# Designed miniproteins, single chains, part 13

Each design is a single chain, and the fold is of that chain. pLDDT is the mean over its residues in the fold that is shown.

## One batch from the design tools (miniprotein)

Design m422
Fold by ESMFold2-Fast:
Structure m422 (fold): chain A 95 residues (1-95)
Amino acid sequence: SPTKEQLGQQERSRMYEEILKILKEGKKNNIPDEETIEKIEKVLEDYVKRMLELGYSKEEVAEMLMDMLMRARGTLDGKSYSLFSKALQRVLDKL
């Protein structure tokens, strides 16, 4: 059976792939920034819920989101990073 850590890594990968799809579609279709941010926020909220269900604390999930934000700065372009960071901050503010 997969460990809690392995399940958490699968949820992180799935969530990040969905965010990348949202960012790509936003650029391709000139979707308003706010709509893209709201879609990313929803994906991040669902990820938080799944991580809490796996038994992670709110503090541990917040640290995971902050690590993700730090890594995204090196991998996303400036516009994508701006949208991602705004959505992530909204989710952190609700934790």
Scores: mean pLDDT 90

Design m423
Fold by ESMFold2-Fast:
Structure m423 (fold): chain A 85 residues (1-85)
Amino acid sequence: SVEEKKKKIKELVAEAKKYVDKSMYPLLDRFLDLAIQALNSKDKLEAEILLGMALIIHGVLKVVGASEKALELLDEVIKIVEESL
């Protein structure tokens, strides 16, 4: 269900926060917001745009030195969203 996917995404982002500097939390919060909005979208193009924005934040997190473990957890979020489109 969509609610089970949202719960899993929230759990994955919360876990990822353990593996990054607290200064990165606003980026992880924005990533979470975009992922949840994509799952809530009834329009496929809108959902794909929101997913694209989340992927940009993932790229920014990588550039600013987020750990591989954090990035892998966020990759699982991306996979859940992609499988729902």
Scores: mean pLDDT 90

Design m424
Fold by ESMFold2-Fast:
Structure m424 (fold): chain A 61 residues (1-61)
Amino acid sequence: SAEEELIALLVGLARHEFETSTVPLEELRAKITAAVRATLDPESAARLIAEIERVEAEARA
């Protein structure tokens, strides 16, 4: 679905930011989370945030 494709794209972008960004991790996480909650419905936002948290843990391991 278009929503699943969008979530996959946003997860990929978040992974890239966590791997390459020089922005403090706490600030980056807060900004991404706020943007996701502002643009997606609560269920989709929760799914994307959970996936981003998983990707962040993997990228920073």
Scores: mean pLDDT 73

Design m425
Fold by ESMFold2-Fast:
Structure m425 (fold): chain A 64 residues (1-64)
Amino acid sequence: MTLEVSGDLSAEEADRIGTLLAIRFPGARVSGTADRLTVTGDVDKAAVEALVRSVNPSATVTEV
């Protein structure tokens, strides 16, 4: 699946999310910047959403 993360992320928050996703989902590909992160691979949307919201509770995760 492909998930898009948006919601006024700082560069530091985007880097943190990328690091945590790499640890939690080693087969996932994370790309993009603070304006828009894309997560592609065999991931669980609910788990990705929970992880993203642990860093920025205002962030939105959308399946695209």
Scores: mean pLDDT 79

Design m426
Fold by ESMFold2-Fast:
Structure m426 (fold): chain A 72 residues (1-72)
Amino acid sequence: MKYKEEAEKIAEEKLEEAKKKLEEIEDITQKRLLAVETALEVYDEMLEKGVPEEVAQEIADKVLEELLKYIE
């Protein structure tokens, strides 16, 4: 589905930006907060682009999981 490809591109761009910001943050709690905020931003952006809520939630959850693994 083409809207899923667009959603994945949004997620990838936000994930790369978040990873760069995480390198500048020293506090683990602040890093985790940024991960959650990034996932929420991805979700909202996808909804604005007309991605179904179920798909938007799935991709946002994957972004959160990736960022939390990166923080370890």
Scores: mean pLDDT 80

Design m427
Fold by ESMFold2-Fast:
Structure m427 (fold): chain A 83 residues (1-83)
Amino acid sequence: DKQRRLAEALGLPVSTISAAEKGDPEAQLRVAEAGHRLLAQGRRLPEEVERWLEEWGEKNAEALEEAVARRLPEMEALRAARE
């Protein structure tokens, strides 16, 4: 199962990978964050994930930025409230 292999590589649930493939902006953000963490650790991304991050960054930049603008304040407020 491709989604299971990608989930293992990124350290994310299979449901998150599936949602990201379907265009869920929150799931795509989680995949992007995990991918950036792997790169920061000097690890290579799976080919499919590398292509997704490039596609999302180039073709879905507007949608991702809009989703981040709407969702990120809620996520940050929730994290701050829990601290």
Scores: mean pLDDT 67

Design m428
Fold by ESMFold2-Fast:
Structure m428 (fold): chain A 76 residues (1-76)
Amino acid sequence: MMEEKLREFEEFLERLRELGMSEEELEEIRKIVLNPEEYGPASERLRERYREASIRILEEEGRLEEAEEARRALAE
């Protein structure tokens, strides 16, 4: 369902904001996710920031195994 996925995405962006991502970085992520054909892939810097914030969210939620998998992806 489109509305459910959009709500989950907005909740995820709010968590990223709480972890210190700027409004500019969050807006870039939103543009890329919603309009990938228009805006293309994220820059390497934004992708690293996104992965780091995602790992912190997973660690904060106690999802340590998923955080470790994400950390391995970042280390590549």
Scores: mean pLDDT 68

Design m429
Fold by ESMFold2-Fast:
Structure m429 (fold): chain A 75 residues (1-75)
Amino acid sequence: SEEDKKFIEQLEAELREKMRAAGLSDEEVDRVVTEARQIAEAAFKAGLSKEEARNLAFHVADQAIADIKARRAAA
């Protein structure tokens, strides 16, 4: 639906902003957003709430940010 599309578009925009603010490159942001969006879309289509789908997507982004920062600190 149009509402579902807008939800996913807004979620993607929020994820991109969060990851850019965390200092991730455009390439890193694109990779992680693609994964997080797919997880959120699958959850939403499976009948999970928008809040639950959003929480799953943000969890993916948080883990990716932590992993990338840990790798940068080790370099």
Scores: mean pLDDT 84

Design m430
Fold by ESMFold2-Fast:
Structure m430 (fold): chain A 70 residues (1-70)
Amino acid sequence: GPEEELRELAEKAARKLLEHFKLPESELDHVTDALVRTAREDPDALLTLLRGLVPEETLRRIEELIRQLA
């Protein structure tokens, strides 16, 4: 469902964040959880953070999923 797809996209974004900031793979679950929480608490901040780190098409899909879960 939309929640599962959002988490999958959040995990992919988290992996890119780990590579960008040189964080250990042990942080993957923590970063993924933080991104999912940010999608609920501050979706604009999430979209701003991910802009440039994920393709535009992926960003638009995340935005759509956030609207469906609101």
Scores: mean pLDDT 83

Design m431
Fold by ESMFold2-Fast:
Structure m431 (fold): chain A 73 residues (1-73)
Amino acid sequence: GAMAAEAARLFREASVAAKNGDKETAIKLLEQAAEVGTPGQRRAAEIALQYAKDGDYDMAASVAELTARALEA
């Protein structure tokens, strides 16, 4: 539904921001995804947030992309 589509969009946008090294945008989008998501989606957002804060943008992008893909399936 609309909630799953919104969460998928936020995770996909966060993945793009992380790939571009835009830490501030990636963190903001992942925090928003954690707020609107289910408990499972919130945990995925928290894991991606930890990687982004640690400067591991490749892993942050991967977690966000995989989560978005799962929501789009």
Scores: mean pLDDT 83

Design m432
Fold by ESMFold2-Fast:
Structure m432 (fold): chain A 95 residues (1-95)
Amino acid sequence: SISEAVARASERSEELFKEGRLSEALRVLLEELSKVDPRLGELVEEYLAKGYPLPEALALALLEVRYSKIKDEAEYEKALAKIPAITDEVLAAEK
């Protein structure tokens, strides 16, 4: 699950965060997310490159993966309204 992937990334990157090696810690997170869905890591990296903060980039990537078949713009906008709940789910996995 995504929560398990985030938990594994947190465990693997604990020493990297302690040493201030944030770029390497992010790489570990992207690797673990890619094990859940190969597109998740790529999409998170794309949204980060567009200037989104990490929690929002994760939420947007999750929405795109879950709702990639949404052809209606209204349904996509409705899905975006769920970003806070998805972000909370991801953050809860790091506790």
Scores: mean pLDDT 65

Design m433
Fold by ESMFold2-Fast:
Structure m433 (fold): chain A 77 residues (1-77)
Amino acid sequence: MEKEIKELIEEAQKLSRQADEAEKKGNLEEAIKLYREARELYEKAAKLARENGDDITEGILLISASVLDITIKNIEK
């Protein structure tokens, strides 16, 4: 539901910030792990939004997950 989706988004945002800090410090392996965990949470939130019939929120959350996939691939270069 809306509360569960919000909690998942807040957790994903926290992990993304921790990943940004790890990347800034040169801890690329740790950054990749944290970005992957944040992506999984966005995907989980998107699934819940879909189950609730909220196609717009699902789309936004899937875009957030895709941005993290691009970020991970850019670090892995």
Scores: mean pLDDT 85

Design m434
Fold by ESMFold2-Fast:
Structure m434 (fold): chain A 111 residues (1-111)
Amino acid sequence: KPPSIEELKQEVLEKARELGLEDTVREILAYMEKIFAERTLAPELLRELMKIAYDAIVNGDVEKAKKKADELIEKHPDSKTDFPPEEQLSVFLTHLLKVLDALLEKKRKEA
């Protein structure tokens, strides 16, 4: 349904800028790019991460995105382990949850 992963990334960044969350989202995406360049992620996992970011930021469905992020972390228990960032999926999953929490707070203020 969504376009390519790169196109999703661009839309997420553009929308994050509009929402005033540009710095936080940029940091998360930069970290994801670093991991992707140094240690290849499974395409399915990377796409799930981009879908979560897309639902939260572009579609504005922060509650659904947060639930999906929690499910993904539960599926990957290692995501909460204190290993070097370069070796752990957990670091950007944690940062993604931080962005979703910030978006939820912003949506509360708009409601």
Scores: mean pLDDT 65

Design m435
Fold by ESMFold2-Fast:
Structure m435 (fold): chain A 65 residues (1-65)
Amino acid sequence: MEELIERYADSEEEKRAAREAIAASDAGGDALAALFDRFRNVDRFTEEQLANIRRVVDLVHAAEA
């Protein structure tokens, strides 16, 4: 998990967001959707940054399969 975050997240801010997104995805899809809305509207992440964070979450889930 941490190795994937460190490898694919470009900044400390994105690494923090990726860890938070992984935790939210474990809680459920609604929690993850709400978190991404917060990232977009409150934290002001770009769509490119959000896509990068989503990719990290997807890679972590694939590794857990």
Scores: mean pLDDT 75

Design m436
Fold by ESMFold2-Fast:
Structure m436 (fold): chain A 93 residues (1-93)
Amino acid sequence: MEEGERLVKEAEELYEEGSRLINEAERALKEGKGEEAAELARRAKELFEEAKRKLEEAEKLGAVSEKEAAIRTTALNILAVAADFLAELAKRK
């Protein structure tokens, strides 16, 4: 169960880093730095996808309930899709 708790912590850290990168991407996009914004958003998507995988592993180990894992992984999927959209929007320049 300590392994599952570590996976939850790692997923939270990845989520926080991904969220930070999305905020930086939005700022870069507002400044007209489309290429930089696209790169930041792409990195954020990768982090959200990794966080999802770690939460799915933590669920299998019983560190999170099935319901809690479903809610958190759904939120991460939405964030990954949003990050992908932001990256594509930024590339249009």
Scores: mean pLDDT 85

Design m437
Fold by ESMFold2-Fast:
Structure m437 (fold): chain A 100 residues (1-100)
Amino acid sequence: SDGALGMVIDHARSLAENGNLEKAKETLQKVIDYVVKSMGKIHGDVARLYRELGEVLFKQGNLEDARYYYQQALRIAQQTGDKVLVDRSTRNLQKVQKAL
């Protein structure tokens, strides 16, 4: 359910805010694996998780991987019609491009 995904994302964000970027990354990667196996790669939940993973990678200074996941999130959001996620992913890409 959407509520369960939101709670996992909030947990990963809390880990990142406390400086535990590796646990935040691992948490998101495990959930991505689960959602991809359950729903396929072209799903709004995958796009949302890819964007969240990109933000953790950006905080780690891994700008190339952050850009990759923001690009994947944007592509899926465009295919699924998620205008909010399109806007957010576009802003994330602009931010990472300025940091490169």
Scores: mean pLDDT 87

Design m438
Fold by ESMFold2-Fast:
Structure m438 (fold): chain A 75 residues (1-75)
Amino acid sequence: KPLSIEELAELARKDPTVLEAEVISEDTLKIVSRAPADAGELAGKILETILTFEDGKLSSLEVYIDGERVASIKF
């Protein structure tokens, strides 16, 4: 069965590149992470990723850098 959003937040916090993982709502998880050194132009940047779930599935993903949305994916 898919993990709960709280279980996903706990798994995210175990990654050393993750600075924060916060459950914003029952269906929304915010992860703040540092981009790895090999991420090209993004290397060392702080990424804010917003994950939205519907019916236990990932429905959308948005990535922000310095408050600007740099990626938006809808599944």
Scores: mean pLDDT 76

Design m439
Fold by ESMFold2-Fast:
Structure m439 (fold): chain A 84 residues (1-84)
Amino acid sequence: SAEEHLERALELLREIIEALRAGDFARAEELMRELQRFLEEHYSEFSPEQRARLQEAVAELQRVAREALLAAHPDLEFAPVPAP
């Protein structure tokens, strides 16, 4: 059902956020690919309002992912650069 599939997609999004916060970028990438594959199979079942909710959740994920990546890689911003 579309209801179950939406909940699973949102669950995958939450797992991706948790993986990013834990610094497990490889796992986060695997989960992202699973989410994309899942959505390719089930997205057509979703109503316009469910699609809007999913898009909001994806936008939230992108915001959290950016912040989590910066938190996990703060040293990279201040990493020394070799002189020319």
Scores: mean pLDDT 77

Design m440
Fold by ESMFold2-Fast:
Structure m440 (fold): chain A 96 residues (1-96)
Amino acid sequence: GASEEVRRLLLEAGAHLMFGQILYGFARRSEDREERIELLRRAAELFEEALRKAREALRLAREKGESPLIIESAEALVRAAEEALREVREELERLE
């Protein structure tokens, strides 16, 4: 299995991504512009933290020679966080 440090970073990145997606979902269902903007900003902060941790996990996984599965998992989290950040930022620009 992965080192404890890599596993911890992957878990934390996944958690931030999940909470960000939940807030983004609430934002997209909100009819209140101010509430929608606040939820999108909070989602963006969570996605930024997810991306930072996913990138660190990927760097460490490569340095430690972790299995292809672990490296692919980290790469998938990086891509998911980058896409989520792009989407939430584009929506914020349309509202602000």
Scores: mean pLDDT 89

Design m441
Fold by ESMFold2-Fast:
Structure m441 (fold): chain A 70 residues (1-70)
Amino acid sequence: GIRDLSNEQLREIAEYGVEVLGVDGEKLEKALTLLVIRNETSKEAIIETLKSFGLSEEQAEEIAEMLLKK
């Protein structure tokens, strides 16, 4: 689950989302915090959570894939 990611891995994913995908950093931080608290394991649930914070389908899918890499 997302709890298995280190703080460094989460920071790298957040930086990629802001710098490469153009996501709002505050929205992304809130979304990632919620995903960690819930320990989401479903790619679909991760994508829907990210989209609820204003990410596009494409942004949400890329970040979800990064979050699910071990």
Scores: mean pLDDT 81

Design m442
Fold by ESMFold2-Fast:
Structure m442 (fold): chain A 79 residues (1-79)
Amino acid sequence: MKKATEEDLKRVEEAALAVPGVVDVHARISDDGTHIEVQVAGETPEAAQKARDAALEEAKRLGIPTSVAAVPASQARLP
């Protein structure tokens, strides 16, 4: 299985951050190095969903498995 790199992580994070109405993005490489985990918070559910879709599309382009959780800004306090 392909290992995710820091460059892959940055590309996925940048794709989510490029979506208008995104408040916060937290991304990490999984402990086994095989996938990327992303949490996105948007001002609206639609913004969060678009950020999730953007992150997933970039990960698909890079060939890296990715999981994305989209949360409303009012419910998210990302570390």
Scores: mean pLDDT 76

Design m443
Fold by ESMFold2-Fast:
Structure m443 (fold): chain A 81 residues (1-81)
Amino acid sequence: SEELRKEILEEAERRAEEIREEAVKAGFPDLGEKIYRSLLEAVERELEENPDASREEALAFVDTLVAIARAELREVVEEAK
């Protein structure tokens, strides 16, 4: 439903913003912006391609993307040392 899609997008945006803020604090604002955009674009694509996904499936997808984004940020931060 449109209401579910709105809820999932708002949750994804909230979590993407948290990662973006973490990236800024770590000294990588450009990476943070890139992750923010990529994560939201991926969530929007998934919702368009799988409109019948349950709330649980959609949230699990967001969780997976967030985990990947956090791992990417951590690798960049560690490599910069």
Scores: mean pLDDT 85

Design m444
Fold by ESMFold2-Fast:
Structure m444 (fold): chain A 94 residues (1-94)
Amino acid sequence: GPSITVEAPEEVEAGKDATVTATASNLPEGFKYLKLTAENLKTGEKQSVFVKGDSGTLTLKNLKAGDTYKVTAKAFNEKGELIAEDSKTVKVVE
């Protein structure tokens, strides 16, 4: 069946950027887009990137020590139905 994998570092140093990559596989006919979302779990602030295709990248910038981000990738079909999802947690360290 359809799947998506999020690749992200488990830890990143404050002041450095972290790259998050999502790759979808075995996508059905009718796949439309990926949505990558990063949520700061301390502040609740979110950023999202929409990608037409089976792979996409989101960069976490201006990272503050002690913050934790939940990065989520979702694949949607033409009807707006969720096909696959994956998430990872990125911790910002000193």
Scores: mean pLDDT 88

Design m445
Fold by ESMFold2-Fast:
Structure m445 (fold): chain A 88 residues (1-88)
Amino acid sequence: SSLQRQLQGEQIMQDQRERNKELFDALGKAAEVARAGMRGDDATLAEAMAALDREAEAARAKGDVLTETAYEAAAGLLRMGRAARALE
């Protein structure tokens, strides 16, 4: 019925908003850890990379591909930043 289709549409929209919130929260956390790592010494940067890799592994274990990708991307950016720092 039209009412059932409307209720289904509302549920889909709520589920999309929740998934988007989880993704943006994960991206924000990943960015914060990456920024802290880049501001610290080499030991702090290594700890930040390890923390991001652990969060990516935890997301993978849950089947959360988007959160896994966000943490992997942040760890990759830290690796690039470390390489750039070593060249200067």
Scores: mean pLDDT 78

Design m446
Fold by ESMFold2-Fast:
Structure m446 (fold): chain A 66 residues (1-66)
Amino acid sequence: MEEEKKRVLERLEKLKEEAIASTDPFDLGALHLSAAVFLVTARKEGWEEIAKKAEELIDLINEKIA
C-alpha cells in the first residue's frame, strides 16, 4: 500500500492548495467531502500522518465556511 499511501498524501496536498485558493462555499463543501473520505481511509489503514493532514484540511475548510 506504499504507492497508494503516497498518492493519497499528494492528493491531500492538492486539496489543501485548492481550499486555500477557493472562496466559493460549494467548492469548499466538495473539498470538505473529499478530505473526509481521505480521513476515513487513513484511519482505517492506520496512516496517522495522513489522517492528521486530512483533519488539518477539514479544520481549514470549516474555518473558511463558518
Scores: mean pLDDT 81

Design m447
Fold by ESMFold2-Fast:
Structure m447 (fold): chain A 59 residues (1-59)
Amino acid sequence: SLDEKIREVAEKLGVPPELLKARIEDAIENGGTDRFIEELVKAGVPEELAREVVEGLKK
């Protein structure tokens, strides 16, 4: 599920899942989703997983 993927990414980054969700929502609001995905990938998150959590919250 999307929530499980968000938890996995948050654990890899060492942040609370709620904080990650808020950061993704902020990126969506400001049109910065591509840059945020790039930042997650640079932080060690697999590109597919980074894209799935960001795109999942767009709906």
Scores: mean pLDDT 82

Design m448
Fold by ESMFold2-Fast:
Structure m448 (fold): chain A 89 residues (1-89)
Amino acid sequence: LKITVSVVRLPDGTVVVTVVADQSVEPGSIVRVRLYDASGRLVAEREVKLEATPNTYLTESGEEKQLYEAVIRFRTDEPVAVEAEVLPP
């Protein structure tokens, strides 16, 4: 399983976490996203279902694969480290 995590902070303090996973995820898989503050303390945790997207990617072998995506929004006053984990359905 390959996942890509993108983190964007909005001006209002909202942190938007986008998780993209490859076709090897099982249907109904959930992404658990954890936010840690500068001291390494867990400050927020959310679970969201991965949804099929119309986008695909090409593997090294030239095979076209389906992408799956989850978007989660958090409020935090401090810079955070993001951890994403894919859980079975």
Scores: mean pLDDT 75

Design m449
Fold by ESMFold2-Fast:
Structure m449 (fold): chain A 87 residues (1-87)
Amino acid sequence: SSAAVVAAAVARFRSLLDREIEDAKRNNEDFLEVKKKLEAGFPALLATWAAHLRDEHGLSDADVAAFAAELTRLLEETGARLEELAK
């Protein structure tokens, strides 16, 4: 189902964000620079994943919009976590 495909893609994005935080902690990276890097790369990543969902899975514009909103929310939550870790 489209809902299952969206849920899987969202879960994959959450895992990528969690890995970025883990790698930042392990490598003693600047958390604010990690936040900046994630934000800078996000539009291109979102456009690529949205296109794949439309082209390969036949997702509706509404489902793709819901996916984009959820990824944006996860990025914002991750940014807030990185800001707290930088304190």
Scores: mean pLDDT 87

Design m450
Fold by ESMFold2-Fast:
Structure m450 (fold): chain A 94 residues (1-94)
Amino acid sequence: SIDDMVAGIEAQLDDAKSKGLSPEQIASSFLGQVRLAMEDLVKRKASIEEVEEFTRRVKELARRRLPEAVLPAVLAGIDALTAETIARLRELEA
């Protein structure tokens, strides 16, 4: 479920922070987890609405939990991954 995917990303974020990773390493790890979740959504042939809901949830998580210094780049990365994922799903629908 989207709730399980978001909870998994948050758990990985908490683990990264507990290990004292730099803001840049935390941001990279976070975007990597979002990318893996987006790949799963494509493999499952998720609806565009599910991708948009997941995007909304992970952007909210990023705003609550990530350092301000990396937040703009992470939000831009999420938007880019979302656009790529939607394009891939549209191609599968054709």
Scores: mean pLDDT 87

Design m451
Fold by ESMFold2-Fast:
Structure m451 (fold): chain A 96 residues (1-96)
Amino acid sequence: DEKLKEIAEEFVEKIKEKIKETLKKQGIELKEEEWEELLEKIKEELYKQMKELVETLEKENRVEEVLKEIEEALKENADNENIQLQLDFAKKVLEA
């Protein structure tokens, strides 16, 4: 839905600099046009994966179970900014 697409776009915006740094550390340096194309593809794939995951968990009646597991993982990883960002994103996806 519209909300899942928005969540995917917002998450990619938050991690785009980190993606760029990761690629640079692997010896991959992209031109501006290549970088923009990559970001659009990442947003599209993330949205598709999120939608499939939500649909699967809803069919299995497991959304609440997985949300509880994410909340516990957030507590266990309170001092890890990267894990917090990823888990917060996952929580927002499932709450949509």
Scores: mean pLDDT 77

Design m452
Fold by ESMFold2-Fast:
Structure m452 (fold): chain A 65 residues (1-65)
Amino acid sequence: SAREQEAKELSSKFSEEVKEVTKEVGEKLREIGDKVDEGIKEAQELRKKGASEEEARKALIEKAK
């Protein structure tokens, strides 16, 4: 019983730490995603203006950095 309770508490603490790290990582991934989305829009605009697929791809990569 005491061992089971200790295991439950340890698991809960670990779960909380994982949730905190996941939220932080999720926020940073969202920031990266926003930059990628902006790069995609810029690449699409370049393609509409007659730029090559290679030029559009390079613009996307530069924006994502």
Scores: mean pLDDT 76

Design m453
Fold by ESMFold2-Fast:
Structure m453 (fold): chain A 87 residues (1-87)
Amino acid sequence: MAEAEEALRRMEATVDEAAKRWKENAERAEVEAAIAAVPALAEEVAANATPEERELAIRHLEILKRMYEKIGADTSAIDEAIEILRK
């Protein structure tokens, strides 16, 4: 379970970092580049995580999506990550 914990931690850190960049008036392209890595991290979480950990990850991504939609950023990578976690 250490690998699942590490993957979830990296995914949460990526989400938190992207949200922080948005709050600091990050450029849309910079935010979009940051979230582009999220589907790959979601694949690691899906492979190693419990159902509860996957649900938590989905909730974090849904919050991040709402934040980025407010600045008009492309959230397709977040949608892809959520679908990976739902499988």
Scores: mean pLDDT 75

Design m454
Fold by ESMFold2-Fast:
Structure m454 (fold): chain A 56 residues (1-56)
Amino acid sequence: PSAAEIYGRQAVEKGIMSQDDYDRALQAVAAQPADMRASASRVLANFFRDKIAESA
């Protein structure tokens, strides 16, 4: 799994975001052009990681 998937699942488990929000975020990354998808995935992973850190 990608870092975005790992951190996103942790955020859902902690109640920081809904499963629906997580699914939509991953779909938005997948909808990006191939050359932007890796960058978008990295930004999303960092966002989820920061949200987890803020809740700790």
Scores: mean pLDDT 79

Design m455
Fold by ESMFold2-Fast:
Structure m455 (fold): chain A 78 residues (1-78)
Amino acid sequence: SMEELIKKAQEEYDKVKAERKARLKATHPELDDEIIDLNIELEDAVMRGADPGTVERLRNEILKKIEERQKALEEKKK
């Protein structure tokens, strides 16, 4: 049935996303899992044509996490 084909395609896409996440973590160990997860969610939202408000929310969350990380590093510079 069409439903079974869609399910199998989704499972394959999920595997590719998991592999990409693992590679990002290996090449960028300095990035938090939260930032990596948000980047994957943002890419997925853009690919599926999600509402602009959803895309902007994800971008803002990523920026906030980066700013918090930079601020924490500045405080350690004592």
Scores: mean pLDDT 76

Design m456
Fold by ESMFold2-Fast:
Structure m456 (fold): chain A 66 residues (1-66)
Amino acid sequence: SNAEKRRLAVEATAASIGAVGALLQGDKETVEKYIKELKEIIERAKSLGLDTTDFENILKKLEEMA
């Protein structure tokens, strides 16, 4: 459980960083890919009863900028 929680946090952080990098480059296709990945990670985390508030706020901002 703790290892899976850490893995999901790392994956969500990586997807968030990737999306921001793609936004800075104007690469809409890559932004959409990372937004999709972040959504999937958030839904997985929710299914495990984890607090996803911070990543949901990041996702909302990314979707607004895309």
Scores: mean pLDDT 85

Design m457
Fold by ESMFold2-Fast:
Structure m457 (fold): chain A 57 residues (1-57)
Amino acid sequence: MELKEAVLKAYEEGGGLITYSKVQEIYGKRVSREEINQAVAELAREGKLPMPFGITF
């Protein structure tokens, strides 16, 4: 699974709220908050995140 896929799944499961721990759980590999933030930013730029989103712990 790619990190961006894990971010999108965490977004869907969180009802628009992305948690770092949920992304890490879904991704199943070591990933930093900075890498998650970058993947989120890329998805938002690509129009793949449909609305404003929250990121939390």
Scores: mean pLDDT 76

